# Designed miniproteins, single chains, continued (3), part 103

Each design is a single chain, and the fold is of that chain. pLDDT is the mean over its residues in the fold that is shown.

## One batch from the design tools (miniprotein)

Design m11811
Fold by ESMFold2-Fast:
Structure m11811 (fold): chain A 107 residues (1-107)
Amino acid sequence: MMTKDTLLMLAYDYIARKDFELAEELIEEMKKKFGEDDPEILGLEGNLYYAKGDLEKALELYKKALEIAGEDDPYLLRNLGKVYEEMGDYEKAKELYEKAKEAEKKK
């Protein structure tokens, strides 16, 4: 069977190629295999919706992933910052980017 990391890489490739239907199909299969609340899969879904321009759904998914993975995941914090920046909330984006930067300094 394909590993979770291999499936994540394939889904990111589909998103990059804008093959959103293939990305959605693969994400649904991953949710069946690894669970609905896997933070890496939730982050991947967030990236899919961000790429599709659904900023509200991307925000929801990244927040859920961050709640499960831990409030100081620098990858998820940076992605949340990007969503707020695209929505025009520059102050919230700045807050999240600084929080991500501080999280990266932890040993």
Scores: mean pLDDT 82

Design m11812
Fold by ESMFold2-Fast:
Structure m11812 (fold): chain A 101 residues (1-101)
Amino acid sequence: SEEEIQEIIDRGRETIIAQFEELTSEYMTEEEIEEVKAKINEIFDKLKAGEITWEEARKELSKLVGEAAEKAKLPDSKIIRIIMAVRGGLQLMEAEVAAAR
């Protein structure tokens, strides 16, 4: 159902944001984290509106979180974890949305 599809995307969004906050809180200010969260929300809003594909969303989000983490000088292990969390989360959401159709 349409409602189920929206719930899948919204839960995935919340999970990605929570993982980003957890991994970056020691390295980024609250203001920097909020700016990245706002951009994550913009990308998800475009995805929900059908303005970008799942593949485009994955690329944009991976680039956004990766560049933010690199700028904040996170360890490479944490940068990899954030990128993989975004990529894996979006792949799971796409699969769940396809199953809900």
Scores: mean pLDDT 87

Design m11813
Fold by ESMFold2-Fast:
Structure m11813 (fold): chain A 71 residues (1-71)
Amino acid sequence: EEKEKLAKIAVEEVIPLVERYLLSKGLSEEEARKRAKELAEKHREEAAKNSKTLEEMSREILEKSIEEFEK
């Protein structure tokens, strides 16, 4: 329960960071926003299971989102 709430906050905090990264890679504003939300949300549940703090969840979601985009 608490971890799920933290994971939701982590997603909200990570989305702007992923969006900025995607914009720097040449995506349009609309595409960057859409992809950032999709990537961050995709990794929310796994981060909640693997991480104990908001910072750990945010780091995992951010790193996994960037890794998936780079592939």
Scores: mean pLDDT 81

Design m11814
Fold by ESMFold2-Fast:
Formats: structure tokens, C-alpha cells, sequence
Structure m11814 (fold): chain A 60 residues (1-60)
């Protein structure tokens, strides 16, 4: 069902957010090409978490 796909998508988005937070969110180092600063990385993490929340809500 679509609900299962949305839940799976949400879990994958949260996993990506956690990975970014561990690598880049709290330290300075080599940045991914799409994210020029630690602030941008934090915003991307929030975006991923918001996308996950939205996907779960669509599954309602």
C-alpha cells in the first residue's frame, strides 16, 4: 500500500538526516558539494526531517 511506501521513505529520510548530522552538523571539515557551510547542513537536516514528517502525514 502507499502508506507502507511513505513510511519507508520517511525512515530513509531520517537515516540520511542522522548521517549528515554525525558527519557535518557539529564539526568543520570537507563539505558535500551541495552544502557550502555547517549552517546549510543543519538546514538540510531539518528539511529531511520535515520531509519525513510530511511523508508520514500523507500516509494517514
Amino acid sequence: SKKEELIKKAEELLKEADALERKYGFEEGPLPPDLPSVEAIREKIEELREEARRAREEGE
Scores: mean pLDDT 68

Design m11815
Fold by ESMFold2-Fast:
Structure m11815 (fold): chain A 90 residues (1-90)
Amino acid sequence: KAEEALQLGKEYYRLKDYEKAVEYFDEAIKLAEKGSSLRAEALLLRGKAYYELGEYEKAIEDYEEAIKEAKKGSAIYEEAEKNLKKLKEE
């Protein structure tokens, strides 16, 4: 379900099929509980896929949502905040 969609998104991301990765991360986000670590991870990864597609505004929105849903100090929180700050400086 949510975990399966997240896994498929990761596989397409590895294949550099970022459009397909976004589709599966979108499903993972829709199926996951708000505030869950899985949803925060899916938001971070969809943001990264949007970045690769040049969709920078969508990447920013996803990183901001990932930061809100991730636990402070988690790897997901730290990566989302790092990516967000770098993107806003470019």
Scores: mean pLDDT 87

Design m11816
Fold by ESMFold2-Fast:
Structure m11816 (fold): chain A 74 residues (1-74)
Amino acid sequence: MLTDEQKRQMFSLLDEDGDGVVDASKVKAALEAFGLNPTDEQIKAVDKDGDGKIDWEEFLVLLNQIEGKEIPEV
């Protein structure tokens, strides 16, 4: 389980220009480098504005899904 500090550090590293958003492809590559296996489907699901950019809120949702949170009953 990633700590809040680790999540923020990872996002900050990917957010090179400090604009608060990062490329979805960079997020995927970074998570894979940390031993996580995000699917394109999971990444697409959190990219609410569909621009290929992931903000801090979307990044947290993605990490929560990858950390093995069970699928809630819908």
Scores: mean pLDDT 71

Design m11818
Fold by ESMFold2-Fast:
Structure m11818 (fold): chain A 61 residues (1-61)
Amino acid sequence: LEEKRKKLLEAIGETIDAIGDILDAELNGASEEEIKKLEEERKKALAEAKKLAEELDKLKK
């Protein structure tokens, strides 16, 4: 359980980092393709965090 919680925190951190990357790209005038790629990375990190949260919820019972 503790290992899965650590992974969830790491996935949340990755999601925050991805949001920061998108903001930096927008501020620096990155291409639409670059922003879209960063958005996809954010979606992956968020999906992983949601998956880990669901697994933790199932293991509590």
Scores: mean pLDDT 77

Design m11819
Fold by ESMFold2-Fast:
Structure m11819 (fold): chain A 72 residues (1-72)
Amino acid sequence: SEELIEEVKRLVEETKKRLEEAKSVEELEAIARETQARLDEIFAKADDETQKEILKLAEELGKFIAEKLKEL
């Protein structure tokens, strides 16, 4: 669903902004856990093609999180 992909893109952008404001590893990990739970919920509702797109977006977000962890 295009709507689910748009929801995931919005979630990723909102999460990136929250991660930029994180002051500690604990805050960053909390944001990451919350976002992962939401991604898992959206993923479970998606068809196979949409799931593949969600996985790509989640992988990109995961790389961003890893980079931010190194900077804290």
Scores: mean pLDDT 84

Design m11820
Fold by ESMFold2-Fast:
Structure m11820 (fold): chain A 59 residues (1-59)
Amino acid sequence: SDKERIAKGAQTVIDKKAGGAAASAVAAEARRLGFTDVPPDPRADGIEVAQKVLDEVLG
């Protein structure tokens, strides 16, 4: 269920247009589970980070 928790967090950042702090928390959790598409590109905004996390966790 760790993947589901991260996916829900990422989806919430996207749907609510949440700020970088929420995106950073979701990305940190994904990195802890070993997803290689995070940490995010330094140029990516919070929604872009969350989108990459969602794609990596669910793909």
Scores: mean pLDDT 67

Design m11821
Fold by ESMFold2-Fast:
Structure m11821 (fold): chain A 56 residues (1-56)
Amino acid sequence: GSLSPEVEAELRRLIAEIGPNPTREQLERVAARLNERFGTDFNAISVGREIQELLA
């Protein structure tokens, strides 16, 4: 992925909190939190892709 270091660090922290197999609702909440904090434009699908890249 092409995430900034700050976004990647927060995403890794959130994955550690919610586990490696998040539900769609958990992915939507993660997307909303990243968008609010960092001004990103994530949704459940794009967050799911970034998580797969980080855990690959």
Scores: mean pLDDT 82

Design m11822
Fold by ESMFold2-Fast:
Structure m11822 (fold): chain A 90 residues (1-90)
Amino acid sequence: SEIIKKVMEKIREKDPEAALEFARGIVEAYEKGDRSGMAKALGDAARKVGFSKEEISKAIYDLANMTDEEQKEVAEYAKRLAEEIEKELS
């Protein structure tokens, strides 16, 4: 969960609009119960920020081993982040 939060913050620093799309993608995938969708959103965003293939693979592996509670915490973090960025862009 911590590594995903760090990825979101790094994307926000470089590209707030991309961070908003990533955060929305995580929330949508979580609400649909689509863990593979969460992994795809993470992989696409981390690649855009310049993470290596090895770092991306490790982050996806960590996501796949998250508990349901940890997934909920990540989704709640992403929802708050999206709301903050939306306010900054308005």
Scores: mean pLDDT 77

Design m11823
Fold by ESMFold2-Fast:
Structure m11823 (fold): chain A 91 residues (1-91)
Amino acid sequence: LLEEARKLIAEGKLEEALKLLETLDENNAEALTLKGEAYALQGKLEEAIEYYKKAAELGSAEGTAALGQVLAAQGKLEEAEEWAKKALELL
């Protein structure tokens, strides 16, 4: 399922990937990280941040790192640096 979602994201089938990921448990940190990635690729950065935060709260190093990157893309550089440091602590 997660591998299928990653493949759909890589193919640019973002809506199909999101629909597939919505069938997963809301506490699945990797699924939440992939939802964030799909929203970020659609340019929906606020939605991406929301899902990356949920993944980070579940202890996802990948979600925490992605959150830092999206915040940097929005120009929130100080907040981005704090989340990048937290990602390193989770590794």
Scores: mean pLDDT 78

Design m11824
Fold by ESMFold2-Fast:
Structure m11824 (fold): chain A 102 residues (1-102)
Amino acid sequence: EEARELRQKGIEYLKNGDYEKAIEYFKKALELDPNDVAAKVNLARAYMKLGKYDEAIKILEEVIKKDPYNYPALLTLSRAYYLKGEFEKADEYYKKAMEIMK
């Protein structure tokens, strides 16, 4: 069973609004490939759709700790902090993401 196939199924569930199923499949993908950054970022997005911002932030901070210039992770982390109401942290990560685009 390929980690990439499980991640793709997770993305399909996420697109269809089946957020709990998306989380299940992204977790399965990460069991097979713990370093799948795309699966981690999409797992965080699925948590955000369920209002589980702390779970999303924890995953995204792990990604940023290993790759401080990961644009999708920085942008998603900014959004997670914004949705949680932590606007200063949201702005900090947003500015860092925008510096990468230059």
Scores: mean pLDDT 87

Design m11825
Fold by ESMFold2-Fast:
Structure m11825 (fold): chain A 95 residues (1-95)
Amino acid sequence: SMKEKVEKAVDLAVEFERELERRNAPFSVLMDAGAILLALVTLLHAVKKGMSEEDAKKFLELIIKEVRRMLETAPPEVRDVLERFLKGLEEILKE
């Protein structure tokens, strides 16, 4: 279900933020990661309140596009963390 997919995405985003903190990522990257986590948590609340599976999928796809945009400008030190996060989100969406 989209609820289970978004829950997995939230868990993945929490681990992503923790890894960025451990690597002393720049504040701009931490701010962007925080915004992605907030968007996913907001999406989860909307799904729990009856958002359609179709709309939830579209919003998750938009969040994935934003992560891909972050990767384009990411500093080398955290690029691998962003690549793993993006891949994880894409795998969740394909399930």
Scores: mean pLDDT 89

Design m11826
Fold by ESMFold2-Fast:
Structure m11826 (fold): chain A 60 residues (1-60)
Amino acid sequence: SAEEKKKELQKKFFEEISKLEKEYEAVKDTDKEKAKEILEKMEELKEKYSKELEKIEKEE
């Protein structure tokens, strides 16, 4: 079930990060404050994903 948990986590991460990437691309050159906020949210998502992935891997 660890592989299934990784797949679900990856799918959720891909959905969320892709949405933020699209928003970032739309505003990166026109709204610097919003672009910075989106980058911070992307960093938080990457950190959360990394921690959850490592947790699943440690239980294998």
Scores: mean pLDDT 81

Design m11827
Fold by ESMFold2-Fast:
Structure m11827 (fold): chain A 113 residues (1-113)
Amino acid sequence: HVAEGNEAYKKGDYDKAIEYYEKAIEEDPKNVEAWKNLGEVYKKMGKYNKAAAYYEKAIELDPKNVEAWTNLAESLLKTGDYEKAKEAAEKALELDPNNIRAHSLYMAAEEGL
């Protein structure tokens, strides 16, 4: 179902993408890619609270996923949760100290505090 979700997402059919990613999670709740992609769809829809929740699930399954940490930080920054956004960006920097995006998100979160 992840492949079908990816095709729907590429076509801009976010409702179908969500349906397929949810089916992937029903079949395998440990499918990190499905949780991460579900977060990405909600982020594209501007639903940052839902995006953050799905990225948190991806991180629970794969704590070394730098992309999930940076996307979580961005989503939390968009919702005004500057303290948690800073923590997420710090985790991304612990895993990848030269990550320019994580540094930018960390600084933005600090400016918001």
Scores: mean pLDDT 87

Design m11828
Fold by ESMFold2-Fast:
Structure m11828 (fold): chain A 66 residues (1-66)
Amino acid sequence: SRVELLRRAAEALTEEARKAIEAGDKETAKELLEGLDMLIRELEKLDPEFAKELQKVKEELEEKLK
């Protein structure tokens, strides 16, 4: 299903963003978090509770970039 594909894509982007942050690659991390934001917007209509959970994770990762 589209929801399952979007959930897996969001999980993958989240993991890669964490790795980029740990490596100090702020440019790659920012691009990955922008990709995650697009997936969150799509998921808000299909799975709003999961989208809220992802938004919280995205905000936590963005804090690490500051």
Scores: mean pLDDT 85

Design m11829
Fold by ESMFold2-Fast:
Structure m11829 (fold): chain A 66 residues (1-66)
Amino acid sequence: SLREVMREVMQYGVDLADQGLSPEEIDKKVTELIEKLAKEHNLSPEQVEQIRAAAKDLVRAVADRR
């Protein structure tokens, strides 16, 4: 489901931030995961956009805490 994919993507981003990765590396790795999951789950472009927007907000929040 979209909710499960969203949870997995957001948790992955948080885990990478906790490991001390830069916002740029987090964005890169999260984008790769989104592309993989979108293909595996046949997500619509609108669903991918929702996940990407949430991921961008997460990366921005990590950058702002520097």
Scores: mean pLDDT 83

Design m11830
Fold by ESMFold2-Fast:
Structure m11830 (fold): chain A 92 residues (1-92)
Amino acid sequence: GELALELAQEALRLGKEAIEKAMEALKTATGEALHLAIAAALRGIGAQFDAEHAIRLVEEGGDIELALRLAQQGLADAKAALELAEEAIKRA
């Protein structure tokens, strides 16, 4: 349960950062930068949902294997979202 919580909390942190950066890029982005910013925001939101679901499963004594899988997926998506958001800012 501990590993799933740690990964999910990191996914929430990185996902929030990705969304905030994507929203900043959206203020000025056009063309490809706009598409990257939208993709970053959507992926970041998805990462937050998976991470929150993983945390709930651990806290409620649910399926810990599913919680770990969701936390790992959420972290991977949060990292990808952050990379997309940073690229959007560079192209904006």
Scores: mean pLDDT 89

Design m11831
Fold by ESMFold2-Fast:
Structure m11831 (fold): chain A 108 residues (1-108)
Amino acid sequence: ATPAEEDRLESRVLGYMGEGKYEEAAKLAKDRVISFAVDREGAGPLLEAARKIVELNPETTVVLVVVTDPSITGEEAYAAARALADKLREQGIKGEVVVHELRAPPPP
């Protein structure tokens, strides 16, 4: 799909999640990797919504992207990503967490 089509798909999934329509969101996300850009603090509501989607469609893989800038240390971003990955595992959510830093090196 084009980048615009992928963005629209993610927007539709997020819209359904916001409306509590997790079954419809799961149908759109079936056999797909869904990416959400989150700050270090914004993971909680997305984690709960992702849990409900995966419960309805266990074949769905959720990818949560932690986006930081150079004013935030890589250690803080990676610590947040690790904590989020642990919560995904505890909730039985099939997914992964990745860190995307703009011009900041990863921790040593």
Scores: mean pLDDT 59

Design m11832
Fold by ESMFold2-Fast:
Structure m11832 (fold): chain A 72 residues (1-72)
Amino acid sequence: MEFLVRTGAPVDPGKARLAIKAAVGEDAEVEVLSPTEIRVRVETDDPQAAKEAIRRAVEGLGVPVESVEELE
């Protein structure tokens, strides 16, 4: 599954990658496309749980999350 995260404020790429991988697994691919856009690819049988885990991970950094969209 591929997800696009849009944030309302700039995120630190290293912190975002660590937080998301901690939430959904080390095998997840995290690509920071811009200061406010992160692409996450993870293999999951529960896309909704993955979306919520990703949202919480980014929000845990003190960054507002505007959307988490499934692309696949």
Scores: mean pLDDT 83

Design m11833
Fold by ESMFold2-Fast:
Structure m11833 (fold): chain A 101 residues (1-101)
Amino acid sequence: AREAFLAGDYEKYAKELLKKDPNSATAYLALGIHYLKKGDYEKAVEYFKKAIEIDPNNALAYYLLGIAYYKMGDREKAIEYFEKAASLGNEVAKKLLEKLK
């Protein structure tokens, strides 16, 4: 698990976490990042939403969900999720909103 994380293998890392805890928000976040890097934005959105269902205060998950929607051309949803991420303390989302608004 740790070696897979250090190698950037988010899918392997997530699968190892899910074997121990099927409700791991961290595992679903890692799966979302894996699909985001592959350009599968629809799957990335699905996994980030699962992470948020488990941990509604995960600022990083909202930020990455905003990135996925932005990449899909859904600017309105991207801004909505960046606003939520910024409200939870994500400084990158806050700076990005200043450029988009």
Scores: mean pLDDT 81

Design m11834
Fold by ESMFold2-Fast:
Parts: structure tokens; sequence; C-alpha cells
Structure m11834 (fold): chain A 115 residues (1-115)
């Protein structure tokens, strides 16, 4: 569905910019800032296909995952620990908002592929 596609595309763009930040050795604060900026750009496209409530829920899920990943990176965590932290953050926020399981799985797959 277009709703699934635009949300997954937003997650991919955010986690790709986070992966680039890790490769470049950027600070946790700078990685979080860049991820947030990319998500804000993608929210414009998401808003064409999703309700405000759906966009707000997806934003919280993605940014909770980013925050968890960035905290793990700042603590010197391994790649596996960073991925696990991001996935845990995503699932926790998704559960709070009642996001569809198919969307949560698709975003989790993006995190595991890109990070």
Amino acid sequence: SMKLEVAVEAARAVFEVLAEGIERGLSPREMYRRAKEVLEEKEKEMSKHLSKEEVDAIRDAIMTAVGAAVSAIGAGASREEIVDAAVAGLRSAAERHGLPEELVRAMEEVIREVL
C-alpha cells in the first residue's frame, strides 16, 4: 500500500543517514540532528498519504529508534547492540501508538539491513 511504502521510505532515508553518520564518526548529537532533519523532509510526502495521527505515530517510532541507536553508539556499543537498541525503541513506540504489525516489521527489516 502507498501508506506502507511512504512510511518505509521515510525510515530507510533516516537510517541511511544514521549509518553514514556512524561511518563518518559524527557525534551522537549531530547524528540525531541529521536524522531528525531528514525525517522532517519526508513528513511532507507522508502527509499526502497518511493522517496527522499516523504521521505523528510514525515520527515518534522512528525518532525513538534513532534516539536508542544514538545512545548505544555514544556508549561504545557494538553494531549488533546498536541494531537491537534501535529495534527495541521502534517496537516500544509502535506498541504505544498501535501501529500495524506489517509496518513495524518492514521498518525493523530496514534497520537490520541499513545499520
Scores: mean pLDDT 89

Design m11835
Fold by ESMFold2-Fast:
Structure m11835 (fold): chain A 106 residues (1-106)
Amino acid sequence: TTVTESGGGTFQAGSSVTLTSNYTGSGVRAVTWYRNGEELITVGANGKILSKSEKAHGRWSASRSGNTVTLTMTNLQPEDSGLYTNTAYTKDGSVTGEGTELTVVG
């Protein structure tokens, strides 16, 4: 099992971004998006949101289809800047990717 995140870069405040994570293998129960090591949102196997942190801004959404999970953020703010990582949870443990870095400039 591997996890690879993409979609980061430098964006202007007020713009939108979609971060994507692709993972390999089967039996992934849930996937969690983190920003700078802090949990944001957990998505179940069916794409349903299982948990959402107060640290996550209300202007974003997450989805999962097969071995792809996305995090979409609209009206980006400088506070959204950080390293976004994705962790895939299986019965045998967890796998976390290297992350994708987002920088939001005003």
Scores: mean pLDDT 78

Design m11836
Fold by ESMFold2-Fast:
Structure m11836 (fold): chain A 65 residues (1-65)
Amino acid sequence: SMKELHEKGKETQKKEIEQFVKNLLADGVSAEQIKAVIRQWVAQGLLSEENAEVALKTIEKLEKE
């Protein structure tokens, strides 16, 4: 159904954002720098609020490890 295709698209976007955050942290970029970039991209309309929330939650989860 069309609804299932839409939900799959959202899951793919979330995985891409999580992987992007993980890659930056692995490359030695600080969590503070990543958060600043994400907020700037949201302000510029380059990133949705929902995807920004996924990125911020991913950073918080990895910082607790």
Scores: mean pLDDT 76

Design m11837
Fold by ESMFold2-Fast:
Structure m11837 (fold): chain A 70 residues (1-70)
Amino acid sequence: HMEEEKKKRLEALEKRYRHYQSVFDEQRKAIDEAEKILPEEDRPGVEATRAALDRQRKAFEEYYEKEKKK
């Protein structure tokens, strides 16, 4: 049944989405905690790492939205 196949695909996609969101949240939290103990001179490196993580999260969100529409 086509509806059953679509449901299974969407459930698998949602499960992966939830998992990756938690991974991104944990990585962001780790970066925020590291910033608290790093000297001010290292802040540009922390911000660059944060920006890279944010770009990866956004790319994943775009991937998820495209896959959800298929």
Scores: mean pLDDT 80

Design m11839
Fold by ESMFold2-Fast:
Structure m11839 (fold): chain A 63 residues (1-63)
Amino acid sequence: GERVTLRLVGKGPALGSDGSFLPPGTVLEGVVVGRSEDGWLLLRDTATGRVYRLGEEDVEVLG
């Protein structure tokens, strides 16, 4: 998957696959590991190894 840095720009927290939450404004460095059938981006955080399901409209790619 591609390595990306993303900022969470949604109004609410992002949900991790383990039930963890990340607040709005969080910057994630990770690898895109897939997309879900409901239009969610699946990102593996490189620091923690956790997979986050992120709405594509709720993320900003920082380049």
Scores: mean pLDDT 75

Design m11840
Fold by ESMFold2-Fast:
Structure m11840 (fold): chain A 77 residues (1-77)
Amino acid sequence: KLVEELKKKAEAGDPVAAAILARIYFNEGKYEEAVKWYEKALELGDPNNPGLLTGLANAYRKLGEFEKADEYEKKAK
């Protein structure tokens, strides 16, 4: 129920809903979905948000995408 409500809000352009959804997927170990929703949250809101960039870097690191993780970690500074 909560995930479906967050999806509808994120699809309607809410960057906060997209960020919450990304964190839920990350905590579930669904790192590919977490990447998707962190990217959407950055696209809909502030592309320089350090918390979202760090979240995206952590998700890429979990996927073994170390070069992408380092790039986003540097952007989060």
Scores: mean pLDDT 85

Design m11841
Fold by ESMFold2-Fast:
Structure m11841 (fold): chain A 59 residues (1-59)
Amino acid sequence: GREEAEAALRRAREDPRDIGALARAASEMGGDPEETRRLAEEVGASEAVIRAAVQLASM
């Protein structure tokens, strides 16, 4: 839910390389690829991390 998404997003902000945290946040928010990319870009993740998080969240 929202609380789990917010907790995962805080972890991603602490470490923008944490693919699992980004994927967890996106999954809790419905797994939308566009929203996942937006959140990852917002926390400063690299293109490789963004792609990995989007792929993991959509599985």
Scores: mean pLDDT 78

Design m11842
Fold by ESMFold2-Fast:
Structure m11842 (fold): chain A 57 residues (1-57)
Amino acid sequence: AAEEAERYARLAAEAIRAGDSAAAQRYGKLATEHAKRAEEEGPEEGKRAREASDRGG
């Protein structure tokens, strides 16, 4: 969950830098979904996943 959120957030950030809004939106959505899963696993996992999503979005 947290690792997947970080992976997709990184891809979203790369897409933003490349100017690919469609890819950025797609990867950002996936990062958010995996961040929600991480929050269900525990507060620390959720915090880490949210920080990754914030950096990407």
Scores: mean pLDDT 73

Design m11843
Fold by ESMFold2-Fast:
Structure m11843 (fold): chain A 54 residues (1-54)
Amino acid sequence: MSEATRAAIREEIAALIRAGREAEIDEVALAEKYGVSVATVSRLLTETRREVVG
């Protein structure tokens, strides 16, 4: 996975968390959209939530 792809996924997740729309995060849809595994999206979600929430 490229750094640009990781950054794009993290920014999309971060934007949803910041907007209070975390319930709309679909790991399967994100995995399909960016061509990565669901496990990769799940990991990025955990990392992004930690960074956004503190």
Scores: mean pLDDT 80

Design m11844
Fold by ESMFold2-Fast:
Structure m11844 (fold): chain A 58 residues (1-58)
Amino acid sequence: EEVGEYESEEERERQLELQLRLEEIRREHADDEEKQRELAAELALEAGDPEGAENALK
């Protein structure tokens, strides 16, 4: 049994997945900042975070 002080297991896993995917986008498209922002916005929308998507496109 986990410690129980964490966020839900699903929530924590999704946070880690998003962080890893953002890092991968930055790594893959280091030479293309516009593409990085577009992909980050798409990722946020896929995760159900439209505000994060808007912020990525600023």
Scores: mean pLDDT 71

Design m11845
Fold by ESMFold2-Fast:
Structure m11845 (fold): chain A 60 residues (1-60)
Amino acid sequence: MEENKQKYKINEKILELLDQLAEGPKEEIVKEIKELIKKLPMSEKTYKAAEKAIEVAIKS
């Protein structure tokens, strides 16, 4: 995408959800983060890498 506005808004929302996740891992928050990542204009490889990073963060 030529405009970064959509990416910026999605990144802001992901950061908010990650802050909530730090207070306690909730499946609903994880699901919302994964859905937001799917909306980002990225390759399937990048998307899968991002999902795996979230899973690692939750297990840590």
Scores: mean pLDDT 67

Design m11846
Fold by ESMFold2-Fast:
Structure m11846 (fold): chain A 55 residues (1-55)
Amino acid sequence: SMEELEKKIREAVELMEAGKSEEANKILQEIMDEFNLSETELLKMLAKEAHRRAA
């Protein structure tokens, strides 16, 4: 679901901010596989979440 996707995107961003890059990369790969997202689409979603958190 879209809610599950958004939750995983938030988790990945939180892990990246915490410096847990290996754990973050694992979640990112799971998101791409589960939701059939391209790397470009994933990066756009991560950028939007990071911008939202910074605002």
Scores: mean pLDDT 81

